# Ledger of designs, part 43: designed miniproteins, single chains

Each design is a single chain, and the fold is of that chain. pLDDT is the mean over its residues in the fold that is shown.

## One batch from the design tools (miniprotein)

Design m1572
Fold by ESMFold2-Fast:
Structure m1572 (fold): chain A 79 residues (1-79)
Amino acid sequence: MAEEYYEKGLEALLKGNYEEAIKYFEKAIELAEKTDKELAAQAYLNLGVAYYELGNTELGRKYFNKSVKLLLEAQKEKE
């Protein structure tokens, strides 16, 4: 489910449909954030890219920072 929305987001991003990409990445994050931090981090990274492409550098930076934080948290988690 989360992976499906992430792939749809990537497709929209590659086509230049940045607002559509944002919606798909937000949905992927909602589904992955608590269960798959690595996927959520990838979705936040590409959400940041979409916002930068739309000229919203502040939101782009915020989402890049969230991506980094989630990647660090995933690295620290013990099984």
Scores: mean pLDDT 83

Design m1573
Fold by ESMFold2-Fast:
Structure m1573 (fold): chain A 79 residues (1-79)
Amino acid sequence: IEKAAEHAANTVALALVRLGRPDKAKEAYERTRKAVIESNGDVDAARERIRKLLVELGVPEEEAQRIADSAGLTIKGLL
């Protein structure tokens, strides 16, 4: 779970940097890591939590969904 959380957090942080939002990357990393750990192996719950936190950070819904889906694939591959 911790390894999956770190890899998902890196995926999300890098996506925010690429979207031109490096100021939010650290917060997104920390919040994504917590969301994955709190989901306790539930990939669908982790993906939805990541989508929601990205929207709260000002990422448009379509981009937030794509990033969350990508992070979900990373989590699934490591669990």
Scores: mean pLDDT 79

Design m1574
Fold by ESMFold2-Fast:
Structure m1574 (fold): chain A 114 residues (1-114)
Amino acid sequence: AAVAVRDAFAGHLPAVLRAVQRIDPEKAEEVGRLAAEMLNALDAGDFDKASEYAYRLGKVVAEALRPVDPELSERAYEHGKKLAEAVKNKDPEGVAEHGRELAETAQRAADLAA
């Protein structure tokens, strides 16, 4: 379960980081730190801690997107919340779904900012 949740999250992380880096490099660095903490918590089997980091990560992504498009910011926030819930529930399919949606939302905002 832990490996599947971790792999589902890790698969979408590079796309989220690339998109946020194009908009706000400082917030991309913060997202990277929160992602590392989340992966460390998952490796320790601490799904509650990993969920907290996932929620914070989604909030930072939403903050980065807000100056570009408030609607995409709200979408990122909602998928970040659902990602955190999926992590807490040990649901790798939910982690993959909401991780992908977070990445796609960030990519759309990056393309608008270009």
Scores: mean pLDDT 88

Design m1575
Fold by ESMFold2-Fast:
Order: structure tokens, then C-alpha cells, then sequence
Structure m1575 (fold): chain A 68 residues (1-68)
């Protein structure tokens, strides 16, 4: 639910202070990074490993985390 997504967003803001973290609806988080392919790839791979119960997608410089 939204409360769980807000808690996850708070954790992500602490782990990735360079990112803009936003909650969309009740099941989705958007992580927007500077337009740096190395940084984007590194963060995306860490998120895939750290949050296996979530779907992680990359669209440009935004990483989309969605509850399965």
C-alpha cells in the first residue's frame, strides 16, 4: 500500500541522495538520476539485487520500481 511505498521511498532517499525519489499511486516508485549511464546502470543493478520482490525497469534516466 502507499504507506509501505512511502517507507521504501524514504529508505531509497537515504541510500541514493543524488536521486529524486517519488511515489506514484500505491505500488510504484520513480527514481530519477542525473543523465549518467554509468550511475544509472549501477543503481539499477543494485536495486534489482536489493529488492527482488519488486519489478525494476529503466526508462531514460528514471528507474521504475513496482510491486509484483
Amino acid sequence: GRAEMEALAKELRELYPEAEVRVEGDDTILVTLPDDPTLITGVALRLIGDYPDYEVRVEGNTIIIRRK
Scores: mean pLDDT 84

Design m1576
Fold by ESMFold2-Fast:
Structure m1576 (fold): chain A 62 residues (1-62)
Amino acid sequence: SAAEVAALRAAADAARARLEADTAAKLAAETDPARRAQIREEAEAHLAALDRLTAERIAALE
């Protein structure tokens, strides 16, 4: 239903915002370029997984 899709998107948006805020805080605290690159890579992988899982859950409502 449209309401269930909206709820899933809202939950994904909240999770994304939290992950982005957490990543920004970690990057602000880290001065080592290699560690900063690792933090960004892990965040990108996590966001990609969140996007994929959200899309799969929305598709399952069809």
Scores: mean pLDDT 87

Design m1577
Fold by ESMFold2-Fast:
Structure m1577 (fold): chain A 62 residues (1-62)
Amino acid sequence: SEIEKLYNKLKEEEIERLEKEKGIPRSKANEILSKYTYSEIMEKYNILTKEIKEFDEELKKK
């Protein structure tokens, strides 16, 4: 399904980011992310990325 393809793509991208940023082995990152549902990953990735940027910008304005 389209949702399953998107989920797998986002999961793979997040695994790559964790490997690059925190040095977490791909297998361990996959284990951690497998505990999240598609909705949780989508919500966390899209909302957190947007809100963290907006929050960080507001903090720096102070």
Scores: mean pLDDT 64

Design m1578
Fold by ESMFold2-Fast:
Order: C-alpha cells, then sequence, then structure tokens
Structure m1578 (fold): chain A 78 residues (1-78)
C-alpha cells in the first residue's frame, strides 16, 4: 500500500507539472490534489505539504512556484 501510494503521488505530480507546462491549470490542480492525498497515505507529510502549496500556486496562476513546490514534494518522496 505505502509503495503504491508513493508511486501514485509521483505520477500525479508529474502529470500536474506537464499540465502546467501546457497551460492547463485546472488539470494541474486536480493532479496536485491527488499527489497530496497519495503522499499523505504514503506517510510522507513533507511531500503532502509541498503538493498543497503547489495547488495554491496553480490556483493563483503562478506556474513557476507551483512547479517549484511540486519538485520539492517529489524530492521528499525519494
Amino acid sequence: RVEQDREAAILHAERAIEALKAGDYETAVRHFEGASQAAERAGVTEAAKNFRLAVEYARSGDAEKAIEYAKKGLEALR
């Protein structure tokens, strides 16, 4: 379960970053929310917190900061 949740968090975060690069902020927000939930289930609180910040920045239209925090979340999952 934990490994599956970690993998799900990584996939969601990667898809969110690609959505932001494509200008699809709505899809990015949904995937960052998925990444945060999966990171919480995996027990990686630091990753979940960073993905929640990525959600907030994506909602405000700040793709650069959203990607920055998404990468910090991904780093915490390694």
Scores: mean pLDDT 87

Design m1579
Fold by ESMFold2-Fast:
Structure m1579 (fold): chain A 81 residues (1-81)
Amino acid sequence: MEEARRLLEEADKLAREGGEAAREGNYEKAAELLEEAARLARRAAELYRAAGDLESAEAAERAARDAEAKAEELRKKAEEA
């Protein structure tokens, strides 16, 4: 369980770094950071689900989807630049 929480904390840190990169206009780096954040959140969701914590698993899945959507948005900005 602690591993899942640590993965979500790491995902949150990467998402913040991605936001900073986006503010600097580095959309490609921002997208990469958010893609990594999404992967970590997905892994956390799997661990929560395996432990029977469906509520935390759903929250982690939402975090992963949000990060994925943001990464796609930033990828499009990088291509349009």
Scores: mean pLDDT 86

Design m1580
Fold by ESMFold2-Fast:
Structure m1580 (fold): chain A 70 residues (1-70)
Amino acid sequence: GAAAEAAAHARSEAQLRAMDRDVTISTYDKDGKVLTNTIHLKPGATHQSVLKAAKAAIDAGDNTTVTAEE
C-alpha cells in the first residue's frame, strides 16, 4: 500500500504549515467594495494570530499586508 507516501504527504503538509508563507484574502466592505489583503504567515503562527492579523489587515484597509506570528 501507499502508507509511506501518505505519511510523507502528511509530514510535508505539517512542514508547509510551519513554513514562512503568504496567504491572500478577499473580503467585502459594508458598501460592497472588494478588499484584498495579504497575511504573511511566520513559522509557528497559530489560528489566533492569523485571525488577529486578518482583522488588522481588514481594519487597516485595502491592499494591506500583515504578519502573523507567535
Scores: mean pLDDT 65

Design m1581
Fold by ESMFold2-Fast:
Structure m1581 (fold): chain A 84 residues (1-84)
Amino acid sequence: MLSDGEAAAQAAAIGAAEATEKGQSGEEAGKLAAEKARELAKKGDLSEEAAKAAEEAAKKAAEEGQSPEEVGKAAALAGVEVGK
């Protein structure tokens, strides 16, 4: 029912939220968001393109020193753009 982009956004948001709950850095949030997106892509719940876009956006935001919340938002936006 979700588009591939929406599914990628959800996976990235879940990863970022887990890092936030644990008090981890934006870098860790980016890593978890990327791992969640890849797990869904392997299960066929995401297109490979949407998962890759979310992963790249999360890593870039984390490299810029952004918060876990901002890392999740960047990943979600990239996933939505590819999945539409």
Scores: mean pLDDT 70

Design m1582
Fold by ESMFold2-Fast:
Structure m1582 (fold): chain A 68 residues (1-68)
Amino acid sequence: LIEEVEARSPTLAEVYRKFPPKNEEKARRLAERWIELAKERFGTTDLKGDSKKVAELSGRMLLEAEEE
């Protein structure tokens, strides 16, 4: 899972290493959503070193996960 995510977004892979997901299928779906949001909001999935952008996207992704 983390290896697949890292190939698509190294930034998100770092988040998953810090907070390992309990469910791999859900984590894969959330990764897709996070990548789409990053591209939509910032035009890139490489947010290394920008903790504010990472926090904003991660917060939105977690809220969406709770709604589902």
Scores: mean pLDDT 67

Design m1583
Fold by ESMFold2-Fast:
Structure m1583 (fold): chain A 81 residues (1-81)
Amino acid sequence: MEEKKKEVLEKMKKGIEEGSKIVKEILEKLKKGEISLEEAKEELQKKIDELNAKDINEPENGMKAGLLGILLGVLNVILKK
């Protein structure tokens, strides 16, 4: 049981780290003007859809999708300003 708990926590941490990396990469591309806000939203939505199609109940996928969804929400608010 201890081993399985560690595996779940490691998967959650990996999901957070991978999601954060994607968020940072998209923000850096936006900052450099390499992609538009609309392209960033499309990329985020595509990645979220891919994660939802896999298994959202897997801790790694759930955490990653959640972080990407937060950025998508923030970009939607910024575009209305």
Scores: mean pLDDT 78

Design m1584
Fold by ESMFold2-Fast:
Structure m1584 (fold): chain A 69 residues (1-69)
Amino acid sequence: DEVERARELLKANEPLIADLPPEDQKKAKLTLEGQLKAIELLEKYKDEPELVKELIEELERKVKEEVEK
């Protein structure tokens, strides 16, 4: 399962975020959460690639907005 493998790799990187300065931790956490949501969307809508693309683009836009605050 490619999606599950990617999810495990992203979770394995979570401890590395704890070693970052507090300001950078928030940005890294938002980015990681966005990546995990994108993987969940790929898994949920695997048979609807066009819908997945639109949902991921919307998610990336929202993550960028939150990160740039």
Scores: mean pLDDT 73

Design m1585
Fold by ESMFold2-Fast:
Structure m1585 (fold): chain A 104 residues (1-104)
Amino acid sequence: MTPEEEIELTRDFLLEREEARKRALEKLGEDTSEYERRIELIREGKVELEVDGERVVVDLRTVSVEEVVELARKMGMSDEQIEALRAASAADAVLSLVFWQETK
């Protein structure tokens, strides 16, 4: 898989997940404004992460694995988990951070 294909697959996967969550909230009559904003960022190839209580936007097209590792440390991932990120592509590493913040 090329780096460009991997970025596109990661973006598509995240977009489908956020759109599904938005639709679920719409059916419940809940406010979807936050999901609309996140979906728009993902369409631009960007992902929003919560790091040290701040919102950080990462561009999948330009981010390096080392930048993702720095964010992972600030988010409280263990050294073992961070070493696993170093073996991944930048796009897969970002996806791992998204899953990490959702399971905390």
Scores: mean pLDDT 80

Design m1586
Fold by ESMFold2-Fast:
Structure m1586 (fold): chain A 61 residues (1-61)
Amino acid sequence: MATARAVGYVLRAIGYELEGNFEEAAKDYKEAADILRQEGGDPELVAFYEKKAKELEEKAK
């Protein structure tokens, strides 16, 4: 179950991706993954956002 706060970070991250701001998008996906992990969210969803954040960090370099 996703929290409203985690969903907010994901939506903002998508906005940053559309702007080409991959550094900020990566940070927001990382925050969303952290919130979901702390609240006992779906481990596969946590891993998905962590992977996406890492891919965007590499793309921003």
Scores: mean pLDDT 79

Design m1587
Fold by ESMFold2-Fast:
Parts: structure tokens; C-alpha cells; sequence
Structure m1587 (fold): chain A 67 residues (1-67)
């Protein structure tokens, strides 16, 4: 149903917000240690996960419009 898809989108958006908060904390650590390549790679990994989740939300929104 549309309602189940909307609820699932809301949960994914909440997870994105949590990941964005984690990235913000890691970026503060990176400012203290700008040559920390592992920290930089972790930020890139989390940003990639957010991109995938946002792409999935867009697919779910399109699916919802057809129901």
C-alpha cells in the first residue's frame, strides 16, 4: 500500500539523518587530523551509502505514484 511505502521512506530518511550526523562528527575529527586517509575513506563510504539510500527512496516514491 501507499501508506506502507510512505512509512518505509520515513524510516530510510531517519537513517540518512543518523548517517549525516556520523559524517559531521567524522569531519570534525578530520579537521584535527587532515592527513588521516582512513578517516577520509570512512566519510566517503558513508556518503556513498547515503547516495544509495536516496536513490532507493526515489524508486519507492515512483512506485508509490503507480499505486
Amino acid sequence: SKEEIEEFIAKLEERIAELEKEIAELEKELEKNPDDKELWLRIQELEGIIDLLEAFINVLKKLKEKL
Scores: mean pLDDT 88

Design m1588
Fold by ESMFold2-Fast:
Structure m1588 (fold): chain A 70 residues (1-70)
Amino acid sequence: MKVVEIKAPTGPVGLNKVIKLLQELTGLSREEILERLYKEGVDGTNSSTGSAANKILKEKGVDVEVRVIG
């Protein structure tokens, strides 16, 4: 398993970096990723964004863990 650390302040910067990474790793559209992230309970915190991203990666069979810090 590969660990990817994203350093970003809480809010849209971290969320947008995670969306871009998920697009690259899964091939999903921005719109599909946003729908799934919000369904998983993204609330603007780095912790919720990281947790939601890892659920999406696991469901898509991608052997990567994302950590959002800062």
Scores: mean pLDDT 80

Design m1589
Fold by ESMFold2-Fast:
Structure m1589 (fold): chain A 78 residues (1-78)
Amino acid sequence: MEKRKRAEELFEKGKEAFEAGNYEEAAKYFEEALKIDPESPRAAEAYGLLAGAYSLLGNFEKAKEYAEKAKELREKEE
């Protein structure tokens, strides 16, 4: 599964960047991962981390959009 493996690699890079405080780089990795595999089991987590990253970057509109996406995906799992 080439696309899923690539998306997972990008997710891990995004998480590394987020933990290092590189929020702009983290957002780019998470957005690319979600573009490749939007139905990933990690999609809700990726949207949540994107919301956090954009909030820390001061982009509250994107932060809200991604937070709503994360919530929607978690509600569909219920």
Scores: mean pLDDT 81

Design m1590
Fold by ESMFold2-Fast:
Structure m1590 (fold): chain A 66 residues (1-66)
Amino acid sequence: AAEKVEKGKELRSKGAELAKQKRYEDAIKYFEEAERYYEEAASDPEGQKLLELTRAMLEEVKRQMA
């Protein structure tokens, strides 16, 4: 579980950096990968919380592209 959370955090961090660069399509891919890792860690309260935050960030980035 901890390894999945750490991988998710790394991918989310990369997504956030790409979003800062306005590379929204690439940012979305990284956020979606982070979401997958957090879903695997959903039994962990930290994983559930980070999953919800990542989904919110993903929707915000998609909104910026609309």
Scores: mean pLDDT 80

Design m1591
Fold by ESMFold2-Fast:
Structure m1591 (fold): chain A 84 residues (1-84)
Amino acid sequence: EEENKRFLKHAAETIERAADAVEQGNREEADILATLVYIHAAIAKIDGREKEAELLSQAADAVINGDAETARKYAEELKKLAEE
């Protein structure tokens, strides 16, 4: 449980960094960070954490689409799950 909370917090921080990169126009960094978020989503899916996996995938999609605001909203939701 505590390991998963750390995982979700780290993933949320990665999404926020990706959103920052989107807002700064740094598409290369945003794409790399989105890839890391997709990897987090795959790990969550394998671990049977469907809700977390879905939020992570949607956050990464938002980053790829240049939607920093939506990415940050998903990061916030993941942080809330980490605090539960």
Scores: mean pLDDT 84

Design m1592
Fold by ESMFold2-Fast:
Structure m1592 (fold): chain A 74 residues (1-74)
Amino acid sequence: DALALGEAGDISAVPGLVPLLGDPDPEVREAAAEALERIARRVGLAVRPHLEPLLDDPDLEVRRAAARALAPTL
């Protein structure tokens, strides 16, 4: 149905976003973490294993994005 097609569209972005979590540019890693958080909240995906390493990222803004993504009640 139309709802399932919309959710599939979001899920189809995940294979493209996961590699970006390891990008050398911290702005790219931050954006990928925020995009994965939005998708995970909408479709109930288990993205925690991909986002947890970013909590130890050398960039402060990437760590903040990962923390926000892993705490959806914020």
Scores: mean pLDDT 68

Design m1593
Fold by ESMFold2-Fast:
Structure m1593 (fold): chain A 64 residues (1-64)
Amino acid sequence: MNDAERSGEAARRAAEAGDATAAAVGAWQKKLSGGDPELGRRGVEAGQAGDAEAAAEYAVKAGE
């Protein structure tokens, strides 16, 4: 990859980490009807650590 492509990839990972926080909030709301809040917490933690891929995976599972 050239520098522009690497910058684009980093920006996309950052955006995915932000989306994981929103999904974790949704998982908390789903806790009232049977969602998994532990996976939501892990998604937020991964997003805060900058691991966008792990954050997205945990957020999806928490929203299930």
Scores: mean pLDDT 58

Design m1594
Fold by ESMFold2-Fast:
Structure m1594 (fold): chain A 58 residues (1-58)
Amino acid sequence: MAPSAAEQQAAAAVRALVEAGLSQDQVAAMLGVSRATVSRWVALARALEAAGVAPAAP
């Protein structure tokens, strides 16, 4: 599945919030999404890093 630029930005933002000390449940509540969605975005951010995808370079 090829993530859109919006999904890449959402994944990066979620990762930053988790790194700031927020739990995935707290991030889900703040964004109005399910915890499963937050978990998928965290996994997507890790996959993009592993694949060498630069968030600033399309």
Scores: mean pLDDT 72

Design m1595
Fold by ESMFold2-Fast:
Structure m1595 (fold): chain A 66 residues (1-66)
Amino acid sequence: SMADYEKALELIKKAEEYAKQGDYKKANEYLHKAEELAKTLSEEDKKEVLERIEEVERQAVRLVTS
């Protein structure tokens, strides 16, 4: 739904804020929540959400869980 799409974008924004603070654990948690929401979206909206997640990963520092 449109509400789920907007929620996914808000979660990505929170992830970006945590990454800027150096809290990569919280940033990753919020990106993961956005990815889970993306599974419920249309293919087009899912693609946009995943592209935004990749953008946050590029801008912050590579977010990888060991």
Scores: mean pLDDT 78

Design m1596
Fold by ESMFold2-Fast:
Structure m1596 (fold): chain A 118 residues (1-118)
Amino acid sequence: MAAREAARVKANDYIREAGLHIEEALKAFDAGDYETAVEHLRRAVENAKKAAEYAIESGDPDVLEQAAEVARSVAETARKIAERAPPGYRQEFLRLSDEAEHYAKKAEEAAKKIREKM
C-alpha cells in the first residue's frame, strides 16, 4: 500500500479499538470494577491518540473527522463516568476525559486546515 493508504488503514483500526475499550470501560464501571474501568479508558485514550496521529499522516479529512468523533466519545464517556464515580476515582476519569478532548481538538483542527486548502 502507499504510505497514506497504510496510515488510513491504521487510523481506522485504532478508531475501532478505541470504541471497544469504551464499551469494556462501561461494563467494568457498571460492575463496580473501577480499576478495570480506568485501565480500559486509558487504552481508549491511547488508541484515540494513535487514530489521530495516523489520520494526520493519511491527509484524509474524513478519517480525521472520524478520529475526532471517537476521541470525543472517549472524553464524553469518561466525563459521565466521573460524575457517577467514587471520589477516589473521579479525578483520574476527569483527567482521561481532558486528554481525549485534546486529541479530538487536534484531529478537528487538522481536518479543518486540509478542508481550507481544497
Scores: mean pLDDT 89

Design m1597
Fold by ESMFold2-Fast:
Structure m1597 (fold): chain A 102 residues (1-102)
Amino acid sequence: NVEEAVRLAEEAVRLARRALELAKQGRVREAIRLLDRALDLAEEALRLAPDDPRVRRLARETAELVIRAAMEVLKQAETLEDILRAIAAALRAIGLLFDLEL
């Protein structure tokens, strides 16, 4: 399932990049939904192929993009719910990044 894992990880990166773009446009709810989906896909890709270097690299890229997008959401967010969801996504991404480096 390595090729399936790579495909999922590539989709995770695409969604995280789109989330960053949406966050910069002030579309925070849409950005948050894509952050959650990107993290779910990156985690599934690592579950399928935890030792594949392409999957690990793409998951790391996803986590870094999610952190950047979450920070943009925090600049734009007007509700406590959106703030908390952005913080939750950033914490998930930080946890994933630590798991990948350790």
Scores: mean pLDDT 90

Design m1598
Fold by ESMFold2-Fast:
Structure m1598 (fold): chain A 56 residues (1-56)
Amino acid sequence: SMKELQIEMTEGALEVAIASLKVAHKRDPSMSEEELQELIEKVKEKAEKIIKEIEE
């Protein structure tokens, strides 16, 4: 269904966002592991909200 495709695309975008944050953490010596995990949780939360909107 169209909803299944939109969810799959959102999950793909989340994976790209997480990978980008991990690269940023490796390149920025001022970024802590704790800060990285907080940013990852924030993008996961936003993806979950988008998926809920698609399911509605």
Scores: mean pLDDT 85

Design m1599
Fold by ESMFold2-Fast:
Structure m1599 (fold): chain A 67 residues (1-67)
Amino acid sequence: SHMQQVQQYIQDMGQKGGKVGRHTGEDLATQRGLDEDSRQQLSDRYGQLGGQAGKENAELEIQEQEK
């Protein structure tokens, strides 16, 4: 159904954004020479930010297409 396709797409974009965010956080921690705990915290934080951005972008794209 259309609703299932929409929900799946939003979830997929959130997952992709989350993966990109986690890697960004890890790279940033490595670049700054931070410890493992700080690396994990940055990975988690940027993962959450990336996941949220991915979902929001997907929702905006769907809304624009339905107009």
Scores: mean pLDDT 85

Design m1600
Fold by ESMFold2-Fast:
Structure m1600 (fold): chain A 62 residues (1-62)
Amino acid sequence: SDNLHNMVNDMMSLMRTATPDQRSYMRQQFRQSIDYFNQGNVDQSTNIIQQAISDVQNSQRS
């Protein structure tokens, strides 16, 4: 979906400025998201990416 595509692009952009630990976490979440997408669970796939972005953004703030 367009929303999932936009979130993946946001995650990729965030990866460029993330710490090694944050990048490792986002890669793990992205792989899990792909697994759900391949199962036809687009909602769960989207939620995982969205949560990963939020977690990394929050860790950068405090």
Scores: mean pLDDT 80

Design m1601
Fold by ESMFold2-Fast:
Structure m1601 (fold): chain A 63 residues (1-63)
Amino acid sequence: MREELEREIEEAFATMTATLAVRYPTEEPISPIMAERLRAYLERNPDASAAVKEALQAALARA
């Protein structure tokens, strides 16, 4: 099947997960799947703003 489509879907999920973590920060621990997606987003977007990086790292610290 199309690995390209699967990659695009995972990219979209990573971006959405990161957006939600920044927009709606939570004190609840995130799932391992969400943690992997947040790490993937940070790896793909090293130039993300300090505020975004801090929000994502705070979420990861609770995983």
Scores: mean pLDDT 69

Design m1602
Fold by ESMFold2-Fast:
Structure m1602 (fold): chain A 62 residues (1-62)
Amino acid sequence: MLSEEMLGEAEISLLIMAGSVALIAGDNEEAAKYYEEAAKLAKERGDEELAEELLEKAKELK
């Protein structure tokens, strides 16, 4: 049985994948939103470094 923390990490990974798919599709606005949501979750899970990296990626796309 996965803990809530492990499920949160999976959700972050899925949001990053969704952002990458949007970026490949040329939708930079949607990609930025997915990266911002992933960054919020990473910060809530205590991974401030990952959150910072994802937020910078979102800023570069918009």
Scores: mean pLDDT 77

Design m1603
Fold by ESMFold2-Fast:
Structure m1603 (fold): chain A 91 residues (1-91)
Amino acid sequence: MSREELRKRLEELKERLEKAETYEEVKEIIEEAEELIEEARGDRELEREAAELLLEAGKKGLELAETIEEINFAIGAILRAIGVLLDLELE
């Protein structure tokens, strides 16, 4: 994707996260945010914003999670986001 397309996707995902009410909706946003982080590799600012979105999505997913599998998935998303953010700060 182009940088402009990635930025538009990021803004769309942020809006979807604000409106999401179910774990299933948040899980889809988490999956798309992880794809966006991969596509944004090399663009530090965009990768940071995508990782921050993943962190917020993971936190919301954890709040909405009803099963241990859902809790584990949300925690995994939080840990992945923290890892990306720490990597960006240490580079």
Scores: mean pLDDT 85

Design m1604
Fold by ESMFold2-Fast:
Structure m1604 (fold): chain A 65 residues (1-65)
Amino acid sequence: KKEEEERKRRQERFDRIVDLGVELLHTAVELVIEKRSPNPDKEKITELEKRMDELVAEIRRLEAE
């Protein structure tokens, strides 16, 4: 049935967006904690910022589908 296929595709896309959103939230929290530490690790901050950019790009790509 076409309805089952459409529902499954929408659910899979939604689940992927939610998973990426959760990863983005976790990465953002880690970034804030690192930036607020008394001795922030610049390399780690750069890595977390790059990870956030990649996650945002993936979410935007999935939303555009």
Scores: mean pLDDT 81

Design m1605
Fold by ESMFold2-Fast:
Structure m1605 (fold): chain A 99 residues (1-99)
Amino acid sequence: PSEKEIEAEELIALAAMHIWLARKFLEKGDVEEAAESLRRAIELLREAAKVASEEQRKEILELAREARELAREAVELDPESEEAREALEEAERLVEELE
């Protein structure tokens, strides 16, 4: 793979880890921690998209959709959380940009 594809793969892997952490925080009801992890994942996916191959962009889109779904769950658990709402808005924007 190219150096750019290796960079994208590393960013994708790190984003997936933060999505996994967000899921674990939501299981415990830690909405703010989940939102922070999701926002970090979205940042990493946005960076990955800049250097990703066509195939990697599909993987990034799938992870972005997962982050969006978890952000929706976070908002449903705590509708008053600004952090959760911001994470959802950022995830929705990224999904729209990648579609």
Scores: mean pLDDT 89

Design m1606
Fold by ESMFold2-Fast:
Structure m1606 (fold): chain A 71 residues (1-71)
Amino acid sequence: SGQQSINDFWNENYSSFSPRYQQLMRQAMDLIMDGIRNRDTRTVAYAGRARRMIYNGQPISQVQQYIDQAR
């Protein structure tokens, strides 16, 4: 049973992501944390989708759209 937490996956695999995906992941994580702190469910939902898109290797343009919607 090798079930990793999202944070463990991020920490272990951060360096293997392209620099662009690393930047987008930092932006998404910051937005999620800010959204949780401010109880902004919209921001958490869009930034959370952006994170899942990065994990699935989806196009940078689509990830950026979700990050922009989270702002």
Scores: mean pLDDT 75

Design m1607
Fold by ESMFold2-Fast:
Structure m1607 (fold): chain A 91 residues (1-91)
Amino acid sequence: LAEEFARLALEALLAREAGDEARAAELAERALEVLEELRREARERGISDEELEKRLLAAFAPPALRRLVELGRASPAEAEALLEKLLAELA
C-alpha cells in the first residue's frame, strides 16, 4: 500500500505539473483511497495520522524528488514543495 500510494502520488504530481487537471484529480483520488487504507492500518497499530504522514513524506520525498529532477520538470526545491503541497491536500 505505501508503495502504491507513493506511485499514485508521484503520478498525480506529474500530471498536475503537466497541466492535466483531470488526470491529476483521478490519480489524487486513488492515492487518497490508498492513504485512507494506510491510516486505518496505522490506527490499529497506535500510529497517529500526523506521524504516518511524516513517515510517508520522509520515505517518499527522496525518490519523488529524484524522479522529477531526472525528468527536468522541477528543481529539487520545487519538487519537494510540490510533494509537500500534494500530501497536505490529500490529508
Scores: mean pLDDT 70

Design m1608
Fold by ESMFold2-Fast:
Structure m1608 (fold): chain A 62 residues (1-62)
Amino acid sequence: MVSPEALRAVLAYFSTHPLKGNLSEEEIEEIIKEIKKLEIAKGLSDEELRKGIEVLREYYTK
């Protein structure tokens, strides 16, 4: 499970940036950097944000 804070930060980012169904590792790294610029993501680690993105990615591959 990812932290609720990381999931909220990831969801906030994707509310303004449409989520692609398939993301490359390079795209995920770039998204993490963009999310870390958001106020809601302050104090979150790259690893927590990566796990949040992975959870959303898995949800969209159903």
Scores: mean pLDDT 74

